# Designed miniproteins, single chains, part 74

Each design is a single chain, and the fold is of that chain. pLDDT is the mean over its residues in the fold that is shown.

## One batch from the design tools (miniprotein)

Design m2570
Fold by ESMFold2-Fast:
Structure m2570 (fold): chain A 88 residues (1-88)
Amino acid sequence: FPEEAARVIENAADTAIEFAQQGKRDLALAILELSGAVVIASARSQGKTELADLVREYTARMSAALEAGNLDEARRIAQEGAEAVRKL
């Protein structure tokens, strides 16, 4: 499940960054928040609280970077988050 969660985060981040680059920031934020929420709910249903906490933390940090227009920072945070999730 950690590898699947990491892939969902990576794909959601890549899609969100693409929409943000097109000036569609609200859509980018919605994609990231919805994808994160699905992973968090799935992790919690399986008792994987550490995984849920990491996804929540990195989703929030990526959202903040996107809101600030820092796309390079959002990409870096996504890579860091995926690696952290894979280490579980």
Scores: mean pLDDT 83

Design m2571
Fold by ESMFold2-Fast:
Structure m2571 (fold): chain A 72 residues (1-72)
Amino acid sequence: LWELAREAVRTIARAIRDGQLSPLVGRRAMTRVLEAAQRGDRDGLARALREAARRATGESRRELEELARRAE
């Protein structure tokens, strides 16, 4: 779960950098991802990633959707 959470945080950071996700949404998603990983909450991790994906554009949206699917 922690490896997936780390990959998710990197993906969110890149999405923010590339302008495909707002910094506010991305920072909230990173916090929720890390909190879910800390609790071992796979469903919480998937929900956080899906929320970020809905607000993301371009390739980042697809990457976040794929990570959410893997978290389930």
Scores: mean pLDDT 84

Design m2572
Fold by ESMFold2-Fast:
Structure m2572 (fold): chain A 96 residues (1-96)
Amino acid sequence: MSPEEAREKAEEALELLESEDPELQGKGGAILVELAGSPNPEAQRAAAEAALRAAESENPGATGGGLYVGAILATSPDPEAARLGREALEVGAARL
């Protein structure tokens, strides 16, 4: 997966998470979980950046998704993804 492809998938996931439709929110969350679980550092970083943006959202579904994915990424072997994941967890927890 290229850095560009990872960013595109993460942006699609964010759009889905901002939906009022629980099915679409679930699809967005699943995409971010897939990226977070990837052995590719670019995919993990894209997921972490998206998780932080979702955690900052005014949509509670997006905030919850960002917090959940942030918790997964907080223990990432990639230092940047781990840093962003911890930040997403902290921001999301404070907003819920």
Scores: mean pLDDT 82

Design m2573
Fold by ESMFold2-Fast:
Structure m2573 (fold): chain A 59 residues (1-59)
Amino acid sequence: MELTPLQRAALRFIEAAGPVTVEQLAEMLGISKEEAQRIVDELEKAGLVKREDGKYVLA
């Protein structure tokens, strides 16, 4: 699979807890909000998640 371990962890969290904010992802993954934003942008580009009302859900 083309996903990094960190992208996979983010996707799993969105699946389990969604809709989620970038701040919640940053806390769960132990990374910066800036890094979490990059990850969700990559997942959205891949068609795996979408932004809905300022939060991220599975696409």
Scores: mean pLDDT 80

Design m2574
Fold by ESMFold2-Fast:
Parts: sequence; structure tokens; C-alpha cells
Structure m2574 (fold): chain A 91 residues (1-91)
Amino acid sequence: MRSVSVATATAISGVGAYTSYKLLGKLSDPATAKKYEAEGKKLVEEAKAAADKTISTGDAAIPDALALTQKLGDKSTAASNEMLAQAAANR
């Protein structure tokens, strides 16, 4: 169903954001690494909650789930860009 597909996309986006923040943390100072790990875990929890809400509510929850998926994607992209910038700085 469409709601299940959107819920799956939201959950995957949350995991992607967590992975990106975890990797960014490994390239950063130990103090900032803990901050990025906490932020990533929060994004995964938000994604799971939104996915569950979308599955239980159906089509009415899709706009909110899509908005969260977009925000998770934007955060993952920002973390990836920061990783590339830090890799370049460590030349």
C-alpha cells in the first residue's frame, strides 16, 4: 500500500541520517562525535515514530511523513557534505 511505502522510505531516511552523522562524528573531535551520535539516534527514533503513525493512520499521515522524510534527507545530505569538507581539511 502507498502508506506502507512512505513509512518504509521515512524509516530508511532516518537510518541514512544516523549513518551519516555517525561517520561525520568519526571524522570530528571526540566531543562533537558524541553530539552527532545523539542527533543521529534521535532522527532514527523520529523516523520510526512517523513510520508507525503512517502505517496506523494511512493516507492522512502521508504529507507529514513525506515532510519528515525530506528533512531527514536534507540532514543526511548536510552531514555528507560536512564529511567531505572535513576530509578535504585533513589533507
Scores: mean pLDDT 74

Design m2575
Fold by ESMFold2-Fast:
Structure m2575 (fold): chain A 94 residues (1-94)
Amino acid sequence: MELIESLNKEELENVLKLSDELSKRVLSNPEKYRALNDEEKRELIRELAKELGIELSKNMEELLLKIFDLLVNEDFSSLNEIILKLKEKLEELK
């Protein structure tokens, strides 16, 4: 995935942290999160990053928006593929 290739080690670690917290929130109330438009999803991603003290880059926001969409659509197969690629890329950047 082109977007994952653009992330540095810190951004990869932070996307994995944000993805885990986002998953917990979406899975606790999927109906609420399915009703959000793209800007509302972006605002929630920004708020979550602020709560965790993470500086959010544009590439991180775009990838997290894609992860958010996969979560609300219950496309766990595609989500698992993205998470695996993030972990593989992080291992390469040791």
Scores: mean pLDDT 83

Design m2576
Fold by ESMFold2-Fast:
Structure m2576 (fold): chain A 88 residues (1-88)
Amino acid sequence: GSADEVLAELEARVDSLIARADEAIANNASVAELQRLLAETEALIKELREFRKLIEGKVPPEVLKRIDELIARLEATRKRIEAALAAR
């Protein structure tokens, strides 16, 4: 359904963003690049939370759990980016 398609796209975006963030941190990317990745991470967390609110009560609990796991992964990535910025 539409929710499954949106979730698959969000999962792909989360995977891509985390890979980009981890690569940027490993390669000592510029402050500007880390700040852009932080902003993208925060925006995607917000988008996932809004999507969760929209579909709550309309999908099986397993779908909500998948979204919660994606949010947790992005929150961990946000903390890694923040730590990298604090070290500069």
Scores: mean pLDDT 89

Design m2577
Fold by ESMFold2-Fast:
Structure m2577 (fold): chain A 96 residues (1-96)
Amino acid sequence: SVKERAIAELDKLLAEFKEKMAKAKSVEEMSDQMDAFLERVNGILEEAGVPREEILALSRELHEIRKQLLDGKLSKEEALERVEEVYARAKELIAR
């Protein structure tokens, strides 16, 4: 049930994140949403018992996506696609 709850919380968080990103009017506002999203993902993964080293690896990937978005190297749509890929792997880590 802990794993099922964590996956459900991640799915809800991703839906909320996509909605907030769609409403964001600046790259700075998008960056702030990505920071809030990352903090909540880390909490969910910690409560689900995912090892710290795996959480840190996902955090580094999300920080890199955020940096590339801020640097204008990724569009909002490209950043969202990459975030969804990280989320899929986070769910796989919980399910293991």
Scores: mean pLDDT 85

Design m2578
Fold by ESMFold2-Fast:
Structure m2578 (fold): chain A 96 residues (1-96)
Amino acid sequence: GLLEKVEEAIEELKKLVEEAKKLGDDFAATVLESALKTVERAKEYIKQGNFDKAKFELEIALGLVRIARGVAKIAGDKKSAELLDKAIEALEKALG
């Protein structure tokens, strides 16, 4: 269900945050931490039965990561772009 998909996205985002920090990638780490907090809000909305707000928060997180990925690509920051691409995949799987 949506809760399980969101929990999987949270675990993937946590791993990507730690990977970004280990690489010294402050840009990706900051973006991924913001996305993680947004997805954690989506989980709380699911627990409240508010699936519309949960999906909206997931769409906000996806939008944030997509914009950041575009910035990384233009800057030639391949490490950030790769981490953010993995975050996009995780969020798209959560949305369906």
Scores: mean pLDDT 91

Design m2579
Fold by ESMFold2-Fast:
Structure m2579 (fold): chain A 83 residues (1-83)
Amino acid sequence: MSREELVGELFTLAAQMVQAILEGGDWESLFEKMAETLLKLSKEDQEKFIKLLEGIAKELEEKDPEAAKKLFEAVEKLKKKLE
């Protein structure tokens, strides 16, 4: 699978995970798939994606503080899994 295909899959998983968090659904399985996909990418691409998720969480903080907190927690868990 190419880097571009992995990045595309990662964005799809991210969108689904954010949607699940907003709907109060189970996002844990999506999180695990996202972590596995991230591990196949370079450290630089991993860091860029983490920053993207942090940006989304910050934007959500104004509209839905509870969802934003859950997304920040997911980002911290991703950082630990990538170590």
Scores: mean pLDDT 79

Design m2580
Fold by ESMFold2-Fast:
Structure m2580 (fold): chain A 92 residues (1-92)
Amino acid sequence: AEKLFEEIEELLKEMDRAEQAGDITRAVGLALRVIGLTLDLERLAKQGKVSREQLQELIRRLEAIRATLTSPLTRTVADNAISSLREVLEEL
């Protein structure tokens, strides 16, 4: 789970930079990768491979990253990831 999370963090930062630069094609490509990795993290949590406490900590870290993002598309992708992970947390 930690490696997936680190990749999500780096992709969101890259996406924010791409969106700020006006490279919308790159930003959209990075968004799809963030969405895919978030779904992988959700599956690991549902399979019991990520504890409730670990998932709470990952959501907290993702909220901290979201606070540093300035671009509207990147912020929306981060907000959607947080919401999806919170829904999984409620099912655990």
Scores: mean pLDDT 85

Design m2581
Fold by ESMFold2-Fast:
Structure m2581 (fold): chain A 79 residues (1-79)
Amino acid sequence: SEQEKADQQIAALDKGEEGSPVLKLQKETLEQLKKLFKELDFDKAKELIEKWRKELEEKANKALEEGVSIADFFKSQLE
């Protein structure tokens, strides 16, 4: 599922939260996941997913601006 895929990406990035290249990969992965969610055409879940996505994206962008890795950010949010 998309959630399992997101969790797997977060886990993969945990080891590489050092420096700009990893942060860039994290951002690219997050953007790709958002695109996949939109392309899957979730008719009934669209409203919930879109709202959650937007909130998470705003928080993730804020964390990135502060130099926090997206992997760390997602770990904090999912715990």
Scores: mean pLDDT 60

Design m2582
Fold by ESMFold2-Fast:
Structure m2582 (fold): chain A 84 residues (1-84)
Amino acid sequence: GAPVEKRAAEAATAAARASKDVAKGAGAAIAAVGAAVHGGLGGSLEEVRRDAEGAAEAGAAGGAEEEGRRAGEAALEAGERGAA
């Protein structure tokens, strides 16, 4: 069998996982915004910044999952600017 066929199947599986990770990232970003609004500044900006820095460090090892989360956050920021 051609290695191309196995590679295509592996790529399809990886793409399906990446799609799941993007959806999880978007959901997590929406949930974080909702929690911040609902909690009414229920944490200092410094705590939020520290958590974001920790997430960025974890993201350096965290591949597609963190990439999906960042894409979700960027989409929310773009949406807010477009709505303003």
Scores: mean pLDDT 56

Design m2583
Fold by ESMFold2-Fast:
Structure m2583 (fold): chain A 95 residues (1-95)
Amino acid sequence: MSTAERMYEAGKAYAKKLLADNPSSADLDPYVTFGLTDPDLENRKAFVDGLFDEVAKAKPSEEKLENILRIVLASFSDPEIRDYVQEKYEELKKQ
């Protein structure tokens, strides 16, 4: 399994935590550290792909989707990955 594939699976796991009814901040922090702070942009994109694929599969409410976007964007300072997150969010809203 490539590092990108591992990051994709980590993104899916993080999405499952975000989709829970009442996720604690402590339950999210390890996934943020391992998934969102990887220095390789392609690995961070793989993490975002896994996250949004799992979110799309769950078909959450618009309110829940907006809350997930807010949390994920707050975790990134890099404009390139923030733009990628926004692009993935807009794709989900078109459904």
Scores: mean pLDDT 72

Design m2584
Fold by ESMFold2-Fast:
Structure m2584 (fold): chain A 66 residues (1-66)
Amino acid sequence: SLAERAELLARLRALLAAAELEKETGLKPRIEVERVDDETFRGVARAGDREVEFVVTTKDVEELLK
């Protein structure tokens, strides 16, 4: 389903952001991914005092499949 793909995309984006934060800070990153609603997922990556937050929706998945 689109929701399953959106969740996967959010998780992948969180992992990529975490990898970049680890390169920049030299610190072990942490990630969190949560379902906000039926169409929306929030991802957060943190390392030290740095944080990257983003939102992925089912619309983002539809755009990628065009």
Scores: mean pLDDT 83

Design m2585
Fold by ESMFold2-Fast:
Structure m2585 (fold): chain A 115 residues (1-115)
Amino acid sequence: GSMEQLDARTDRDGVRRALTDLLRDLKEKVQQMKELAEKGEKPPRSLIQEASVSATSAGILAVELGDEKVIELVTRAIRHFDEGVKKLEEGDFESAVKHLEEAIKDLDEAIELLE
């Protein structure tokens, strides 16, 4: 009925808002990691851990939202983030920056689809 449709829309709007906030938080943390990597500096472990928690939560909410394009972009952003972290651990700051830039691009595209 109309009430069930309204409730489903309200729940979906809540998930979309929570996902948008998480993606913005993740983007800010990835941007900070990229800025440190551009200076040849290793980001603090706490920043990497906080970004990883936000990435995991965003992945869960993207699946819950059920938008295939958002799931694709968030999944790709997480993969680039993971590769960026791996390159940071290897001391390959140039490759780390490139992966973190691709993650930011995918996060921006996901945020635009959610607005």
Scores: mean pLDDT 86

Design m2586
Fold by ESMFold2-Fast:
Structure m2586 (fold): chain A 71 residues (1-71)
Amino acid sequence: EKSIEEKINELLEKIKKGEKEGVIEVESEEEFEKAKKALEEKGFEYYTENKEEKVEYFKKGDDIRIAIVLK
């Protein structure tokens, strides 16, 4: 399985290529925080969350939406 760093890099490359939506699946709170910080460093903003599903949603501009899901 991919490391968190690999998942983040793959997502960012897809966004560079024009994808408007993406998901990062993480296995721990530590990985969750790493993914959040990486997105924030690239200009993504926290948008909303679903606490029961352990998902936080991030946005950039009007149309790019990324979800971070804690398993």
Scores: mean pLDDT 80

Design m2587
Fold by ESMFold2-Fast:
Structure m2587 (fold): chain A 96 residues (1-96)
Amino acid sequence: SLKTQLKNQIKTVSEKLDKLEDNPDYAFIVKEGKVVLKDVSKALENEELSEEEQQTLLQLLKDLDIALDNKDLDKARAALLDIDVLLGIKSIKKVL
């Protein structure tokens, strides 16, 4: 199911972020990524996402996974921002 794929992808990204926590170059991405993944997990648990939003979220989590594998911090940041927009969550970092 789509929900199972999302749970598996969240776990994969979470484990990659945990592996990167000792690298200071990734400190910002790890901190923001952990917050975003908690918000994603909460939205899935509360059934807040349409099927279309779940499909978009799965693609964004895969994009984040690839960016982390490639050490592409700009693409990783972009994926995190897009996920945060999709969830409608206003973080302090979105307040101008």
Scores: mean pLDDT 81

Design m2588
Fold by ESMFold2-Fast:
Structure m2588 (fold): chain A 67 residues (1-67)
Amino acid sequence: SANEALREEAARRIAALTGISLEEARALLDLANQGRGKEAHARIEEIAAATGADPDELGRLVALSTL
């Protein structure tokens, strides 16, 4: 489906940006798509702190997966 394709693209972009695994990127997107926004936000902050990635850029990629 279109939603699955968008989620997979977002996961690949997050993995490329941060160096985390595709599995970890998919887990983040799953939190957001389940409406677990506080947990998704906390996970974005953890990934940003660990990898040096911009948390705002990660947030935008996560939001794109929910369009």
Scores: mean pLDDT 84

Design m2589
Fold by ESMFold2-Fast:
Structure m2589 (fold): chain A 120 residues (1-120)
Amino acid sequence: MSEIEKKYYEKIEKAKELIKEGKLKEATILVIEAQVELEEWMAENASLEERVEAFRKVSKDLQELIELVKSQGDSEEAKEAIEILEELLKLEQEHVEKKYSPEEIKEQAELLKGVLEKLK
């Protein structure tokens, strides 16, 4: 596992704990931060094959996070978190299906940074 993948999974595990504590906004922010850092690193350093493999793993992680949030109930905060996580999942699936270039991945990371600023 690369150092960047290790940092990504440390943030995802922390996000899972925050979801279990009902801190859905903090968890969602942390998931987006983890995805941005991974995407920026992968765009600069990873081959197309390595990026596709990483984005498949991220898609699976996002699906697990969505199910975890759903298990916490149907509050407005949970619905908002699910909507954001489903949009993140859609973007990761597009990376896998369309095999985005480094430039396209960087553009998506910039869009996610915009989402982070609105949530903070």
Scores: mean pLDDT 82

Design m2590
Fold by ESMFold2-Fast:
Structure m2590 (fold): chain A 84 residues (1-84)
Amino acid sequence: EAERLAEVAEKALKDAAQAPAELASLGLPPELQEELLALIEKAAEKFKEALEAAKKGDVEKAKEKAEEGLKLVAEAGALYAAAE
């Protein structure tokens, strides 16, 4: 479980690192890009905390932080969808 949570968090962090380049390639308005990047940055911090907790074997904390990160990703997705 902890190892799987660490893998999920690592993938999420890699995706977050690529987000600025991907959003820039879409030609979105600067204000929307800034809001999306802020949410992704907050999500990345939560996934970093989840990864650290998972590496320590703290499955409960890893799940809690991963859920917080996923909520922020969902908020970013909703903001993007609403901007259409």
Scores: mean pLDDT 76

Design m2591
Fold by ESMFold2-Fast:
Structure m2591 (fold): chain A 69 residues (1-69)
Amino acid sequence: DENKEKAKNAKLGEIYHPNEEIRELLDRIAEARRNYALNREDNPELAKKYEEEFDRLGDELIAELARLD
């Protein structure tokens, strides 16, 4: 169930990864994605800045995950 998965992911925002740095990156990505979604229709210029932010944070997340493997 998608609703159960969303509730689970919301709770996992604190414990999704055992690594604290990865959890912080995931939280920051989620915040930037929310800000993008809130602004994409009314303020596309601001939305693009948030898109650039979560893309950058996503690259950092991939690098950290690669370091752990």
Scores: mean pLDDT 71

Design m2592
Fold by ESMFold2-Fast:
Structure m2592 (fold): chain A 75 residues (1-75)
Amino acid sequence: SKTDHLAVEALSKESPEIVLGQYVLDYEQLDEGSRNHLIILLKELKKTDPEKAEKILAQLRAKFPEKAEEIEQLL
């Protein structure tokens, strides 16, 4: 799908942890598209490397606990 294509493209260019880490740092400034991309990348990372996905979720919980809960429900 178009969604899967965007996730795969991001993962091929950079480490998924780096891309997701940047999204966590800039979360409050992210537009709707970037926030959706964060969810897509987390979902794909959870399939390929669940330990790294949990690390990113831990960072979200530390900074934005309410938003992290909403995101976890979507995964």
Scores: mean pLDDT 73

Design m2593
Fold by ESMFold2-Fast:
Structure m2593 (fold): chain A 62 residues (1-62)
Amino acid sequence: MEISLEERDGRYYVVYELDGKRYRFEYETREEAELALENAKQTSEEAMKHMREYGELVTKAA
């Protein structure tokens, strides 16, 4: 699983990539996104469960 931070059009996103699928969580500030990214990296197993329950499947990444 890969976790990254994206910025698009003044909005900040934490993107999770798992088995070719991408899940994106939107945050209002870069600080919030950076904190979410750090927490997700520390709890990658829990982050996968959280992503499936509360995240949005945005892209099918190849």
Scores: mean pLDDT 69

Design m2594
Fold by ESMFold2-Fast:
Structure m2594 (fold): chain A 67 residues (1-67)
Amino acid sequence: MEKLEKELKAAMRAGDIEKAESYAYQLAKEDIVRGNKLLAELAKEGADPSLIRAAAIAMQKGAAEKA
């Protein structure tokens, strides 16, 4: 979990949409609540809204596959 959070933060800061989507998807499969909290924190820290949206969509896909 902690490693996925670090990887997602790094991808978001680098503007790497593909990596951000991949890590967000994996994080949501493990813990969607934790993932949503992390995205909210990143948005407050000024992360790119397009990256936040892409990561949120990937998280919804990850959560759906777990369900």
Scores: mean pLDDT 79

Design m2595
Fold by ESMFold2-Fast:
Structure m2595 (fold): chain A 103 residues (1-103)
Amino acid sequence: MELSEEEIEKLDVAKLKSIRRFIVEKVYDPMALVHLGEAVRNVQFISPELKRLLEDPSVRPRDLIEASLNSFVEGLKLGEEVSDSELEALKELLKQTKTEVEL
């Protein structure tokens, strides 16, 4: 089920936990990895490690997508608190990936 913009706007912390579980599960799907990686480039929550990779001209786009997705997934796994800015960044990610999510 593709999320509409209205459904994304209604996401709360409880639904974020379900989405995090779905993203972790779908990271094993190559097509989901590509779409999530592209969306992560447009979000503002970039890890210091990912920022360093962005400054390396030898990094291949594929490696950058993988690192971006891993940074995003680890952020969700480690975050006990989700700020409003992180919620908005996740909403943008979902709008761009056209991801199927259980709500």
Scores: mean pLDDT 49

Design m2596
Fold by ESMFold2-Fast:
Structure m2596 (fold): chain A 84 residues (1-84)
Amino acid sequence: SEEEGAKEAREKGDEGARRAREAGRRGDAEEAGRKGREGALRAIEAGEKGGRKGASAGTGGAIKAIGEAIDGAIENGKPELGGG
């Protein structure tokens, strides 16, 4: 069901965010980025199977996972990512 897809998407996003946060706390920006990206992709894939509600949940999970990865990178004093 769409509700199950949305639940999986949230779980995958939360898992990715948690792992990215743990890596960031250790000062491992590379691992934080990797775990956040993996979590984001899994959340989006699970969300796609759940229709509109799944897609929304997948996007939210991806944002959380990526956000934690970015925070981990900033904690290591490397906030510059290319001039806009």
Scores: mean pLDDT 72

Design m2597
Fold by ESMFold2-Fast:
Structure m2597 (fold): chain A 64 residues (1-64)
Amino acid sequence: MDALKKKVLPSVTTLVFLGKKDEAYRFAKLQLIGAGVSKKKADALAKQIVKEAEVEAKKIAAEI
């Protein structure tokens, strides 16, 4: 899970930074399902990844 999360997080962070939070959530969920995660777990994990991406996007915005 951690390796998959690390692979997905940069792309999700970019989408969140661009204001595309719904697209970021959808992208994360589809990547998790494609990697064999169940729909229920993928939904919960995608929400968690998006929240982490919001924190990272805020850090990036503060550096600009």
Scores: mean pLDDT 79

Design m2598
Fold by ESMFold2-Fast:
Parts: C-alpha cells; sequence; structure tokens
Structure m2598 (fold): chain A 59 residues (1-59)
C-alpha cells in the first residue's frame, strides 16, 4: 500500500513535469494537485487516475 502510493505519486509528479515542459501548465497543475491530495489522504486512487489522464494527454 505505502509502496504503491509512493510510486503513483512519484509517477504523477514526473508526468506533471513533462506536461509543464510541453506548455500544458493547467493540466500539469491538476495532476500535481491530485498527487498531493493522494499523498495527504494516504490513498493512491487519485494519483493513479491522474497518471492515466496524463498518459492519455501525452500519447
Amino acid sequence: SAERLAAAVEEARRLAAELERRGLTDIAKGVRQAADLAEQLGEPTLALAAVAEARRVLG
């Protein structure tokens, strides 16, 4: 559980940085907010959803 949370948050933050490099600042902000909230709640679901959405946007 803790390892899955850490991995999901790290991947979401990595993808947010990639989105920001591509000029997709608002989407990057949303992905970071989801990662932060997942970390605060101790629950990976929001971070995993953000990862899936970021991957869809990036192709």
Scores: mean pLDDT 87

Design m2599
Fold by ESMFold2-Fast:
Structure m2599 (fold): chain A 97 residues (1-97)
Amino acid sequence: SEVDRLEEELLKRLIPLFEEAKRALEEGDMEKFRELLERIREELLAFAERLAELEPEAVDVDAVRAHLDRLVEEALASEERARKFIEAALENLEEAK
């Protein structure tokens, strides 16, 4: 389906970004980590907007934006939270393959 195609394309873009974010975090480069996390947020928001075009009643883009904003703030709150966030995200992305 079109949704399956969009999900596959998203995974191909997100996995490298999360892997790069993990490396930035391991190197203590919080500026690079923040930049990568913002790129990940943009990719997820663009995906939500595209899903809303296909199924407007099923996707609340404003709710997705608010949720992503909270996740980014939480991930940036401490190095420990950032590590846990990246670990969980990569585990979920690997399961989605």
Scores: mean pLDDT 81

Design m2600
Fold by ESMFold2-Fast:
Structure m2600 (fold): chain A 102 residues (1-102)
Amino acid sequence: MEVPVLGHFPDRERAKELALALHEAGLVPEEQLERTATLVATRGGVIFESDTLVQQLAMYLASQGLSIDLIVETLKAIADGRPLPAALPAALQQALAGFRFQ
């Protein structure tokens, strides 16, 4: 069931901006833009079997208050197996250091 966002999450427009940035980075296909924005805006209140680990992690990182640019760079780094951005908080660098989209 879809639940409205409570607390310090991005509003719907910010969630749409994140979804578009992820699509432009090649991480989310165009047909998933609205689904990605909804997932982010609702804190994953509705998760579909078609929701990717990329979409779920983007929602999580947005919930941590990360900027759109930092979320995109972090997800691209994980997808490419590259070092995480230096701007990423140390706790998130440690948590994500071994993460892979496989």
Scores: mean pLDDT 68

Design m2601
Fold by ESMFold2-Fast:
Structure m2601 (fold): chain A 69 residues (1-69)
Amino acid sequence: MKLTEEQKKKIEEFIKKTGLPAETLVGLAVELVLGDKVPFGMTTAEVKEKYPELAKEVEKYLKELEKKQ
């Protein structure tokens, strides 16, 4: 899976709202992108297991956003 510009925007806004470190945000950002397709409260490891390509793309984008800060 690849992140769309709209999905990237949602991730960036989520980071700005929470102020949490990227490691914590990977699972939550994947949940945000997938919406109701991922059960609430999944760990980052569980999200990576079910959606490995999407989790990888989210991690890549989070690293890019951290460099901008």
Scores: mean pLDDT 65

Design m2602
Fold by ESMFold2-Fast:
Structure m2602 (fold): chain A 115 residues (1-115)
Amino acid sequence: SLEDKIRELLKEAVKIFNDFIEGKISVEEAVERIYEILREIAKLVTTDEQRKLFRKIAEDIVKEVQEKYPEKAGLYSAFIQALLEAVDLLRAGKEEEARDFLKSVIKHLYNLYKK
């Protein structure tokens, strides 16, 4: 289903972000892989109703991640919220802005985490 595909794509993005935070991949690799996932989500989220569904799925995943990683709850919540903003930029045709925004957020969240 559309819901299942969006949920799987968001969970992949979270996994890639976790691999980056743990030092397993570079920021360039994380940005590239997450950006391609966001492009796929943007193709699936073409109507206001689908955008509302996407937000609801993102909220559900935030809750699941908070339960699994309570000590990093704020970090993962902020990351997932940034994915919603990046998809909105992609839907508006602002591909370079979406990529730059994603890279900026990933770097910022990493700097907050390492404290």
Scores: mean pLDDT 86

Design m2603
Fold by ESMFold2-Fast:
Order: sequence, then C-alpha cells, then structure tokens
Structure m2603 (fold): chain A 68 residues (1-68)
Amino acid sequence: MKEEIEKKLKEAKEGALKALEENVSKETVDRAREKIEEAVKKGIEEENLEKAIKEIQRVVHDALTEEA
C-alpha cells in the first residue's frame, strides 16, 4: 500500500540522516538528503520499498566514504 510504503520510507530517511549527521559534515549531509529524498519519491511512485531502501543505504554508504 502506498501509505505504508511512504511511512516506512520516511522512517528510513530519518534514520539515515541521523546517522549521517553524527558522522559527516553538514555539506555532505545536505547533498545526501537531496539524494535520499529523490529515492523516497521514486519508491513511493513505483511502490517499490525494497529498491528505495537499497538506494537510501547506497547514498549513506557513498556519503560516509566521500569524507574518508
């Protein structure tokens, strides 16, 4: 259901951003936020929760390694 997918993706977004805020610069968080929000939009539109979560996880991993 779209509503359930939207709620789960919003929670995934919040968790991802919180983890990034503790580990990377504000500039990296801002860039990652934009990509995560795009992944959430696509996940809701396509009703593909699994794909959207994997994309959010990839964005988080890339942001963490960008400052390494």
Scores: mean pLDDT 80

